# Designed miniproteins, single chains, continued (3): the designs that were tried, part 95

Each design is a single chain, and the fold is of that chain. pLDDT is the mean over its residues in the fold that is shown.

## One batch from the design tools (miniprotein)

Design m11495
Fold by ESMFold2-Fast:
Structure m11495 (fold): chain A 104 residues (1-104)
Amino acid sequence: GPSEEMQSPAERAFRLVRERIAEKYPEWSEEERNEAALLVVRAAAARYGLELGERGALSPAQTAAVAARLAELEARVRERLPGHAEELVEMAYEKLKEGENVLR
């Protein structure tokens, strides 16, 4: 599609995840919610990067680095968001995948 000002899938994923965290953890500070949302988006981005690497878009060394980063980030998300980590990472990952999809 044509270039748009606010088209970053990562920014859209961050906004969606932040809203969900605010609903699930209203007792957290805005800073804590923002940090948790950023961790979720980073984990989702690493998961998407690993998929691209497996498709040959990245070198083997880059693919290995992304896989290690994904494992680290997923562990951190589970520690910060017990019981909701997988749901939130999947939600962010779906938003990141929308960035490569031409269907609107």
Scores: mean pLDDT 78

Design m11496
Fold by ESMFold2-Fast:
Structure m11496 (fold): chain A 59 residues (1-59)
Amino acid sequence: ASEEELEALVERIREALRKYNLPVPEDEAFLRRVAEEAARWPAEKRTDEHLVKLLLARS
């Protein structure tokens, strides 16, 4: 994924966490690693629920 796509995914992960009233990590490098993994998924699989589950599984 491009840098622009990764930044968009990081922000989407933050928005999803806020939507579910979960704490947003301050570790930007961690968020980028989660976003890089999610970027390998088809777009239709990158739902707010799946992004939150991925982040929690990597925590």
Scores: mean pLDDT 81

Design m11497
Fold by ESMFold2-Fast:
Structure m11497 (fold): chain A 105 residues (1-105)
Amino acid sequence: VEEIIKRLKEFYEKLKAEGKKFKITYDPSVSEEVQKLVKELEKEAEDGDYVIGLTTDPVNGVPHALALLKKENGTYVVEEVFDVDGKPVVSHFTADGTPVPAKQV
């Protein structure tokens, strides 16, 4: 949890420092606390070529994976994805970069 929040802030600061426009997306089961954090960060974000995506833990609503996506030729390409332990994770995302819960069938 702490590692994912740290990486989220690192992606935010990196994109902001590079003057990149981005948005943050999450699935609806993300906890209220995480949603509030995302809304605070989004106050300075706008639609652009980058997306930071959050997937949930289906039991607790805690972020399960964090992804950085870049828009290339009208499609979002996954740049980086990490789980709560910082391990690479293959997460399912829609074409607009919105995360889908990894354990949902």
Scores: mean pLDDT 60

Design m11498
Fold by ESMFold2-Fast:
Structure m11498 (fold): chain A 89 residues (1-89)
Amino acid sequence: SLEEVDEIIQELNELREKVRAGEMTVDEALAKLDEIRERFRKVLPPDLAEQFDLVVDHIKRHAEKTGRITEGELDALIAFARQAKAELE
């Protein structure tokens, strides 16, 4: 539902702020992203869920190499989620 998409967008924003503030480790943030993408797989159309999954996979691969998640990567993920919501409205 759109309400579930809104909850996930809010959780992505909270994740971004916690990572930015140093309140969450990279490993904890990656685990949270895995939780979020599994929930999105249940609420988004398959095509949008697949695209979201690819963005998360990109962030995870980059984090494995650099030990970091950037604000820009999380902002891109949030922007995708907002666009996906707009397409469902």
Scores: mean pLDDT 84

Design m11499
Fold by ESMFold2-Fast:
Structure m11499 (fold): chain A 65 residues (1-65)
Amino acid sequence: VSEALRRLSAGDEEGARRILLESGLSEEQVEEAIRRWREMEAAPTVEEKRRLGEELRRFIEEKIA
């Protein structure tokens, strides 16, 4: 999980997609995770950005478990 998020923060969406797919997520779930990441990056406040980032991490963890 953390490695995929690290790649997204570095701008490596393709690397993040690969890691998430190998972790057992479907293409639809991977696309949703990336969409949520973009939503977090576009958030207008630091507080909302942090909250969305935590929700994204939990979403990915839930799908992998």
Scores: mean pLDDT 79

Design m11500
Fold by ESMFold2-Fast:
Structure m11500 (fold): chain A 95 residues (1-95)
Amino acid sequence: SKEELRKKAIELIHLLTVLAYVDPETARKILDGLSEKFPKYKEDFEKAKAAFDAGDYNTAREILLKVFDSMSDEELEEFIKTLEELLQKYAPKYL
């Protein structure tokens, strides 16, 4: 359901935010992967990346949350799948 997808997206965005603090190189790789998969939201992901690099985790999280709020059900499902795949690829020890 869309409600379950949104709950999962929030959880994964929270994990990415923690990762940006403890392992910023890996978080950058994940955001770059999201930008490649979702070119429509590339500017938003680049702004989130810049905010994480500046230590502004609240702004970065807010940008990412606004992105998924603007997504269709199909885009949100693909976003969750892509983020899970990127986390598994680059950050399996944090899963």
Scores: mean pLDDT 83

Design m11501
Fold by ESMFold2-Fast:
Structure m11501 (fold): chain A 70 residues (1-70)
Amino acid sequence: KSKESWSKAVELYKKAIELDPNDAGAWSALGYALEQLNRLEEAVEAYKKAIELKPNYAEAWNELALVLEK
């Protein structure tokens, strides 16, 4: 995806979260899109929310660890 495509994905996932703030998958997807845009602090916050909602979310834990090493 291009940077423009990732920016649009962030907008769509933020709207999904406004409709359902407890959607761990939407928070994780938002984190990934923010990471692709090099918005690392916001990506960390999104992944942490996904993990708080679903502590067994292995993918979100792995992505959080990767971002924190940057």
Scores: mean pLDDT 82

Design m11502
Fold by ESMFold2-Fast:
Formats: sequence, C-alpha cells, structure tokens
Structure m11502 (fold): chain A 63 residues (1-63)
Amino acid sequence: SRREALIAEAKAAYERAEENLKEAKKLVEENKNAPEEKRKEALLRLIAAEIEYNATKAILEEL
C-alpha cells in the first residue's frame, strides 16, 4: 500500500539522517584545530545533518 511504502521510505531516510549526524559530529571533532574555513564547513555540515535528523524524525512520528 502507499502508506506502507511511505513508512518504509521514512524509516530509511531517518536511519540515513542518524548515520549522517554521527559522521558530521565526528567531522567537527576531527576539525576542532583545523583552519577556520574547515571548521566552518564542518559546523555547516553538522547544522544541515541536525535539520535533516529532526525533519525525518518528525515525519516518521507523524506516520
């Protein structure tokens, strides 16, 4: 059914977002003493990953 497909896709998106968030956190830690540009890039990736994580979690909880 359409709903079952949506739930499966939402779960897959959430799992990907959770993995991406973990990787983004590692990148911030690895780049804590890097040049300013690299630190900013790592922080922007973390912010993007947190937004995706929260969005995919909210979608999954509404289904």
Scores: mean pLDDT 87

Design m11503
Fold by ESMFold2-Fast:
Structure m11503 (fold): chain A 75 residues (1-75)
Amino acid sequence: EASTAALLERLAERVAAGDPFAASLLLMEAGVLRIEGEEEVAELVREAAERAEAGDREGAVEALREAAELARRLE
C-alpha cells in the first residue's frame, strides 16, 4: 500500500525532474484527495500544480512536501 504522503513525495520528485505532465498529474491527484475528504491536503496539491504550471518548480516541490507532511499527520 502506498500512503498519500509517499505518493506526494514521488510527485515532488517528478516535478523536480521537470516532468511536463507533472502539473496535470497534480490536478488529478488533488481531485482524488478532495473526493476522499482530504480537503486540506488537496488544496496544497492544487497550489503545487499552479506553481508548477507557472514554472515555479521550487515552490511546487515545497508545497508538495508540506502536503505530504500534512497527509502523514492525518494518518
Scores: mean pLDDT 81

Design m11504
Fold by ESMFold2-Fast:
Structure m11504 (fold): chain A 63 residues (1-63)
Amino acid sequence: MKEAEEYYQKAVDAILAGDLKTAAENFRKAAEAYEQSGTPEGKKKAEFYRKVADALEAEAAAA
C-alpha cells in the first residue's frame, strides 16, 4: 500500500534526524496500513513494524 510505504519513509527520515518518538509513531502507522491490506504478507509486515515501534519507544523513553 502506498500509505504504508509513505509512513515507512517518514519513520526512516525520523531515525536519521534522531527523533525516535516520531520514528516509532510512523512505524506504528505503517503497521496499521499493512494490516488493512488484508494479505498474509501485510499481516507479517504489520507484526514486524509493531515490534520495531515498540523497541524505538523503549529507547526513546530511556534516552
Scores: mean pLDDT 80

Design m11505
Fold by ESMFold2-Fast:
Structure m11505 (fold): chain A 60 residues (1-60)
Amino acid sequence: MFTTTVTMASQQLAEDLAKQLNAEDPNVKATATGNQLTIESTGSIEHHIGLALRAIGESL
């Protein structure tokens, strides 16, 4: 299991992306706490890095 936390521009953005990730991938558990998005995933590290990069891109 891989875990990454990304600081988003807003709480709403963190919550929206967490809901989207949880809906799209059953191997992902995304949780929003304030403006922080925590992404937990299973499988390959390459897939997890892709998820983290998506969150970082959305945080800008």
Scores: mean pLDDT 80

Design m11506
Fold by ESMFold2-Fast:
Structure m11506 (fold): chain A 57 residues (1-57)
Amino acid sequence: MEKEKEIEELRKKYEEALKNWDFQQYQDIVDKLKPYIEERLAQRQKELEARRAALNA
């Protein structure tokens, strides 16, 4: 829940920064979003591996 709020706030600021061509602000937001994106990708990878293991059982 806490992370979801932070991500939503960052997404809104990111969209606004892109519209205003605020390059410095958008880079800061992207850097803050990287760990969350990586975490989600890792979670999806784990789920995919579990499904593959089930298919080979």
Scores: mean pLDDT 72

Design m11507
Fold by ESMFold2-Fast:
Structure m11507 (fold): chain A 101 residues (1-101)
Amino acid sequence: DPDVQRVSEALRILENAINGKEVPSREELVEAIEVLIEMYKDLEVSPETLELYEKLKEAIKLSSSEEAAELLREVNEMLREGKSLQEIIDWLEKKIEEIKK
């Protein structure tokens, strides 16, 4: 199933970036996040969950490959620490503002 393969590959790319096993290109990370956003829309997740991944995608698009991988690791760590979705969104908005300066 091409859709299953596409989601599986996206998750593999994100996991390898988080674990530092690979530094995927910024473009590969953007594509992987877009695949997750499409999947989450189908699963009817909260609007805050969708906003978080849309903001993460925007931040990644403005970053180098190494900076994008670090952003992904920081978001993953905040989720593991039990930070609220709104706190993570606010943090990503601040990062986007800092990068645009």
Scores: mean pLDDT 81

Design m11509
Fold by ESMFold2-Fast:
Structure m11509 (fold): chain A 58 residues (1-58)
Amino acid sequence: MLVRAKEDIAATGATELSLKKGELVEVLAERDDGRWVVRSLATGEAGEVPASALEPAA
């Protein structure tokens, strides 16, 4: 599933991923705590981001 960051996200923990607004990511897993594991299409890096900071992409 392809989504994009709707705002800049700064990683604050070792398992988190930093994203810039408009960056496209692939959703790898959804968690019940409101975080998703995603992979950046720009860098190939994977990590957790808040689902609330993501929006659907095409």
Scores: mean pLDDT 78

Design m11510
Fold by ESMFold2-Fast:
Structure m11510 (fold): chain A 72 residues (1-72)
Amino acid sequence: SAEAKAMADMFLDAGKQGLKAAEEIPEIQEKLKELSKVFEKSGKKVLEDPSYKEKALKEAREKLKEVGEAAE
């Protein structure tokens, strides 16, 4: 559906942004790369199965929390 594609595109774009940020912020580079990978996987899964969206959001939020904690 259009909604699933939009959500997948959003996750994939967030993943690209994460990779770019990792190049600019060496101190948390590894965790930003991991976050980017989670967003890429989530985007692909939502595109394949829109019912995965809630689990994808939960996984992305948990990884964002890890990056935030590492940045403090």
Scores: mean pLDDT 72

Design m11511
Fold by ESMFold2-Fast:
Structure m11511 (fold): chain A 98 residues (1-98)
Amino acid sequence: MSFEEIFAETRPGVEAAARATLAEIPHLSQRELDIKFVALMILAVAAGNHPEALYAAAQVAIASGDFETARRIAEKLRELGHEDLADEVYKQVDEAEK
């Protein structure tokens, strides 16, 4: 079995973790946001730059007021061909900076 096959089997778990974090964001302290950001970035990279995990990490960065990090993740999503997710991150950064 290849690493690609193993990563495919973990995909539902990565997606669930990303969605769970998005739901938790309004209730997280700054310390918890920092921890979730690091955890999501590790998870995203380990899962082959998983787009949903990168998107969730960008949302955590926005909630932390780290708009520069959110924009860098959006650029990475665009480079990976996930233009819809990148555009959503840019939109939310623009809305949060109002």
Scores: mean pLDDT 80

Design m11512
Fold by ESMFold2-Fast:
Structure m11512 (fold): chain A 93 residues (1-93)
Amino acid sequence: MEIELKVTPEELDRIARAIYEKNYDEIAKLIKSEDQMKAVALTLEGLRAAGRLTDEEVDEIREKIKSKLTPEQKKKFDEIYAEVRALRAAAEA
């Protein structure tokens, strides 16, 4: 499934590294746009689909990221995450 991301390869690498290191402060700093939020959501869902993270671990990571965001950013992140999950579910159906 193709999802267009307007993020640089360097930003994708930083996001992936921060997720692996559980560095939620770094992830919060990297989330400046909807495309960066999509990159985080796609990385987490990719790791879940690969069996590297459980659903519970993904939800914990999401809550810790959201704890570092403004109320407006939290709402937008949840909306983007729901879109990514819906797109992946449709591809697997």
Scores: mean pLDDT 76

Design m11513
Fold by ESMFold2-Fast:
Structure m11513 (fold): chain A 73 residues (1-73)
Amino acid sequence: SAEEIVELFNKDAEQLKEFLKTTKLSEELKEKLLEQIERQKELIESSEELTEEQKKELLEKLEELKKLIEEVP
């Protein structure tokens, strides 16, 4: 269901935030994470299962994650 997809993305985002607090990322890993975020954005935008409001919320969350990853030393 659409609600289950939203919950999964929410849980994964929190796990990633905790990981970034305690882990120093290599440039290669940082690039791979940014590429993964772009792929997730495409999947969200093309999803027929998500409402427009759910898509907006998920895309905003992915933009926050992208900023956090880009700011990691």
Scores: mean pLDDT 69

Design m11514
Fold by ESMFold2-Fast:
Structure m11514 (fold): chain A 75 residues (1-75)
Amino acid sequence: STEQLKNDLVTALKSGDIDTLVEAITSLPKELHLEALKEVKGEVNPDVVEITLKILKWLKVDEATLKEAEAILKA
């Protein structure tokens, strides 16, 4: 379900579980990427931030979405 994918993404971002991160972000609808990322509370490891942005870039999200995702994850 979409809710499970969002929960998996948030948990993976917090724990640095790259396998779960890739699975969740690639399975989640593109329109929900920013919504899911905004649910993360607290700091994300810089290496995990870099990997997340690389995945989004590989998925061909638009420049505005990529920039907003970076701002959310680096806040």
Scores: mean pLDDT 82

Design m11515
Fold by ESMFold2-Fast:
Structure m11515 (fold): chain A 85 residues (1-85)
Amino acid sequence: SALRERAQRVADALEAAFKAEGWTITKREVREDGRVSIEATYPDGTKVKIEIEVRADEVTITTSSDAPVAPGQKPGTSTATVRLP
């Protein structure tokens, strides 16, 4: 589908960018509905799950960490919307 093709391009670009920043990609899944799931490890060893929803003109990225971002904080989730290239 067109959404899957766009999701594959987005996943490829993000995986390349994450690897350039020193992230280790441990899992990648691209679905027909435009959803992408990426599991990665940051350079500091923190594990992260990235869920991406691809629309026609934009991408929504939700990042969830299994570790606190700062001392005394619980693991968190952040969401960002990015315009497709």
Scores: mean pLDDT 70

Design m11516
Fold by ESMFold2-Fast:
Structure m11516 (fold): chain A 92 residues (1-92)
Amino acid sequence: FEPLSPEEARRVLELARRLTELLRAGRLSPEDVEALEARVLEINADSPELRALAEQLIEAARAGEEDAQRTIAGILAREDPAFTEELVRRSA
């Protein structure tokens, strides 16, 4: 990951926290959950090792593991903040 400005870092952290709360509360639609999972896999597609880890995180998050949910939210907020903002907006 490249260094972020303090403003960018705050935005990423805010999005990650909001998405984590939505995942914990089960507030995402099944369609949005599927889109989220597909996006996490796409972000990690160029590395078989990272893709396998992403698959394990998705399974753990589906099982309700808080650390996995937080990690997925962090990945999405950092790698695709626009997609993450849209998910949060739809769930409001």
Scores: mean pLDDT 82

Design m11517
Fold by ESMFold2-Fast:
Structure m11517 (fold): chain A 95 residues (1-95)
Amino acid sequence: PEPVLTPEQQKLLEELDRLEEEMTKLEKEAIQALKEGDLEKAQKLLEEMKKKAERMEELVKELLPTLSPRQQTLLLARLLAMKGMVTLIETMLKR
C-alpha cells in the first residue's frame, strides 16, 4: 500500500529533483572557481544558486500541505541543505 502521488505532486517533485541536481553542479563549479581565485565567476554562480534556492522554497511551500509528515521532513531537510550550500559559498566569497 504505497501512497499514490497526484500528477501535480509528481510534476512539482520532478522540478524539485532537477533543481537539486542543478544546485549540486553549481556548488561544485563555485568551489572550483573559489579555489582558482575567480571571484567574479564564483559570484555569478552564487547568484544562480540563490535563484534556484528561491524556486525550491516555493515548490516546498506548495508540496508541504499535500504530503505525509515523513515526506514533509525530507523536503524540509533538502531545502535546508540547499540553503546551507548558498550560505557556505557566500561565506567563502567574503574571505
Scores: mean pLDDT 84

Design m11518
Fold by ESMFold2-Fast:
Structure m11518 (fold): chain A 75 residues (1-75)
Amino acid sequence: GNLLINGQSVANKVAATALLAEIVKEFGDKAKGTSYVSNNFQATVPEKDEAKVKELVANLKAKYPDAKIDVVKAV
């Protein structure tokens, strides 16, 4: 299965682009369906990498506390 990383209410496009770039850098070709639209970003990554996803999301929340970042199982 896959995990969907959603970032919501990221008011700054530069910050949102940087968040998405960090996800792509960490997961490379494993990051699928990457997008940034209307202050929201998303990326899909393999479920087997859940531990690494949790660490990355914790670090992103620390750097961008106003960003709402969720991780859910992708259908």
Scores: mean pLDDT 72

Design m11519
Fold by ESMFold2-Fast:
Structure m11519 (fold): chain A 89 residues (1-89)
Amino acid sequence: EEAVELIREAKKALDNGDYEKAVEFAQKALEIAREKGDVELTAVALYLLGEIYAKMGDYEKARQYYQEAARLFKENGIDFNELLEKLEE
């Protein structure tokens, strides 16, 4: 699916140090997930944006994205630890 492929491409860009591309792919995935009302993918994309900004040294933006992801996890009964395990794969 489109949003899942964009998350995968964002992770590849992050691993290669292409932070600009990583942000672009993660933001596109976030928009698609929001349009479809996919709360889990929305939270994943927000978490990934936090990871990317942390790697760039922008800890204030990273914190904002992590907090927004954590809020969605809590409000929607999503187990953050279980999702984090899936993201580590």
Scores: mean pLDDT 79

Design m11520
Fold by ESMFold2-Fast:
Structure m11520 (fold): chain A 71 residues (1-71)
Amino acid sequence: SKEELQREVERMEALAEALLAKGYISEEQARDILELVKKAREAIERGDVEGAQRLLEKARELLAEAVKQHE
């Protein structure tokens, strides 16, 4: 649903910002992740559910890779 996608956007924004604040990811990594999340939000507003899902998937992949590089 749109509500589930919107909650996922909010969770991803909060998580990326929290990880940046704690120094677990770089400013550049956070920027790239948040840009994809922003595009996902815009896709939801347009009714592009498939586009939003693909953008959120890419954001999750970038977040996982960024955290892995910190370890």
Scores: mean pLDDT 85

Design m11521
Fold by ESMFold2-Fast:
Structure m11521 (fold): chain A 62 residues (1-62)
Amino acid sequence: SREETLQKVLDEVRRIIQEEGPLAGLDYAKRMSEELSKTDPELAKEFYERAVELVAQAVEER
């Protein structure tokens, strides 16, 4: 489902932020949103907006 896909890619962003840092998470989010936009532009937009929020939160905590 769209929700299942969204949760999986957001969980991957969280993992990358934890292991490699917020800039690596942002880079992944940009690339993944481009891939998702090829099949589901609405999902890509929602994913990127939520991923940017996760990156911003991680920057504030560091």
Scores: mean pLDDT 84

Design m11522
Fold by ESMFold2-Fast:
Structure m11522 (fold): chain A 68 residues (1-68)
Amino acid sequence: LKLGNELLKLGKYEEAAIQYEKVLSNPKFSSLPKETQAAAYNGLGNALEKLGQYDKAAKMYEKALELK
């Protein structure tokens, strides 16, 4: 998550989205704390929103809300 968060801060939204997707696609993702899972979905949602992909961003935010 740290690398994705830093890329978001730098305005590198496409690269940030790729890093968050790597976190989500890890087979061990479901074993991470729910807070960490929610942070990954929120981070990806933010990156997608900044890229104008609002429908995909909304789905990521929805998944994050279900975890909290």
Scores: mean pLDDT 82

Design m11523
Fold by ESMFold2-Fast:
Structure m11523 (fold): chain A 59 residues (1-59)
Amino acid sequence: MDPEVVALLQKAGDALAAGNPEEASRYFREAAEVAKKLGNQDLADSLTAAARVFELEAR
């Protein structure tokens, strides 16, 4: 996996551990954009879905 995607996923994990799903959702969306730039649409779609799940949990 690309190091930039890994770094963003690490930040998302840290946000979840801190009890901040809204922050985690932002990092998943940023990771999805990086995955799209790399041409990995399946990864981008999966990360976008993860972002939506945590965005809904933040309600």
Scores: mean pLDDT 80

Design m11524
Fold by ESMFold2-Fast:
Order: C-alpha cells, then sequence, then structure tokens
Structure m11524 (fold): chain A 80 residues (1-80)
C-alpha cells in the first residue's frame, strides 16, 4: 500500500471502513474486524483513526474490552 497515491489510499481506506460498518451492522463482527484492521494500514492519519475507532467499537460488542482499550489508546496517539 505504500506505493499508492494519496487519493487512491484514501479511497481504499474509506471503502474498507464503510464495508466494516456494514459487516458490523449485520453482526458479522469477525469480518468487520478484518476490514477495519486492513483500513488501519492507511497512510492517512484521519482514516487510521476512524478504523481504530471502528475496531474498538466492534471489540466492545464482542466483550473484548481489553483489546478495545488498546485500539482506543492507539487512535488517541495519532493526533499527539
Amino acid sequence: MEKLSKEEDEKIAKKLIEEGQIAAAERKYEEAIKLYEEATKSSDPKLRYSALRGLSAVLRKLGEFEKAKKYEEEAEKIFK
């Protein structure tokens, strides 16, 4: 993904986040996690933040509070 243009990277990450949200709404939490994890590889810090927040939200729905907290802390560090 490092060779992608900024515009292409943003487009791919946004699509992955949208697909992750749809999977989570359908209660396909394992699929949502994979989609959000892929989106965290984006070079755009805003899109990485959104993906990490999505991961945290899905993990909380699964009762994985310790993992959810870890991704929340990673998201907060992006803008420090």
Scores: mean pLDDT 81

Design m11525
Fold by ESMFold2-Fast:
Structure m11525 (fold): chain A 72 residues (1-72)
Amino acid sequence: SALERARALLARAEALARSLTGRARFWAETAVGLAAIGIGVGEIAGDGEFAEKQAERGLAAAEAAAAGDFPK
């Protein structure tokens, strides 16, 4: 299901964030936190596609932070 995919993507983003340090970790953890909130909103609303999109955004932001691409 879309919610199962969202949870899997969030777990990947969380693992990536934990591997980082300093400002990259801060931005990755922020993205993960926002994605987790978005997934929760999607679950409450019955919108699994929204939850999946929020998880995809969170993972992409964590990957960007790992590459040094984050707000300064």
Scores: mean pLDDT 84

Design m11526
Fold by ESMFold2-Fast:
Structure m11526 (fold): chain A 60 residues (1-60)
Amino acid sequence: SPLEELKKELEREIERLERRVAELRRRAATASAAEQARLDAQIAELEKRIEEMRKKVEEL
């Protein structure tokens, strides 16, 4: 169905964002304090976007 296809597309986008978060977390683990602060800010932004998208998927 069209809704099922839309849901799958959103889920794929969420997976892409989650992989990006995982990459940034790995980088943050070995980064300097200044770099870690920047990466933590980016991670927080991406996690917020993931939460918003997951909520939309659950409401479909």
Scores: mean pLDDT 86

Design m11527
Fold by ESMFold2-Fast:
Structure m11527 (fold): chain A 87 residues (1-87)
Amino acid sequence: MGIELEPKELEILEKHMREVDPKVLKLVEEGKVEEAIKLLEEAEKKILEELKKAGAPEELLEKIREAFEQNKELIRKVGEEMKKKKE
């Protein structure tokens, strides 16, 4: 990957994702895909804000936005597959 993260930037990402990932996954498992996407969007906004305050370069911010866009698409796809597989 092309961007070097400073320890502070990495810590911001890890802290937020550790809290959000299990909640997003639980909502997807419960069939609440829209709520999962909303949480992910709120986490994206918060992470980008904190990274900007930490002095992260625009290239990193853009990469984070793209990663969250891909994650939202993945969550929607997983939610649809779980509806189809139905436990």
Scores: mean pLDDT 74

Design m11528
Fold by ESMFold2-Fast:
Structure m11528 (fold): chain A 87 residues (1-87)
Amino acid sequence: NREEVFAEVDAFAVGMKAGLELTSRVSKELRDEAVQRLIERVRPISPAAAAGVSAAYVMGKNAPDTPATREEAERLVDEAVERIRAA
């Protein structure tokens, strides 16, 4: 069913967008931890979105370093989870 395929592609795209935003806004030191937390939290919601987050991290992991606190990183993960749930 093409509709099912489109739904999974849409979920993957939402995951990719959330992962790219998270990766670009979190310091290099915290990126792996933050992205892993996002993947763990979204995988039970949407495996396709979790795959999108993983793909985003592979592409964005070498982005310039950005200062961020652990508290800000946790907040950004929470926001990303909510974006994926809302989609």
Scores: mean pLDDT 80

Design m11529
Fold by ESMFold2-Fast:
Structure m11529 (fold): chain A 65 residues (1-65)
Amino acid sequence: SAAEERAREEIERYAMEVLGFDEGDARALADAVLAGASAEELQERFGLSPEQARELVRIRDRALA
């Protein structure tokens, strides 16, 4: 959906601009978030803080509502 594509773009931008990820890691993060990974899984897999993981879950929840 357009909302899911927007969420992917927003997550990838956050990953590259805030987290310093390259395009491949940003894509992997967006794939995990949109596939329904928990905040805890995002913290473990990508080294995110609890705040960063919660922000990404919020982006997903807005897109999939």
Scores: mean pLDDT 87

Design m11530
Fold by ESMFold2-Fast:
Structure m11530 (fold): chain A 117 residues (1-117)
Amino acid sequence: MELENVKEALKALADAAIRGAEQLGMTEVAERSRKLVEEADKQTPEEAIKLYREALADAQYGLDLGIRKRRGETLSDEEVEALRARAKQAADDTYESLLKNPEKAREQVEALRAALA
């Protein structure tokens, strides 16, 4: 039950981040993350969680990069890699938080939707 709740939470967060990245014009990143979600839907819960975590990290990276580009910022390769590393860490922190309280999934999804409004 807890594993299924964590899986559903990660999928919901990844979907919200994908929509945000797409709204910012990061279409290629959003499409890549969407394909990871579709692949995860076909897997066992344990493997699905790994793929949803990867999809969330890629989508969060796309969201961060999209916001920077919308502000007219030009990023160096080092700054791009730093954004990617930060997005991966944020996805890992989210997963750890969900393991401690799976019911927080709704709160995190609503917070992400608010950030995109």
Scores: mean pLDDT 79

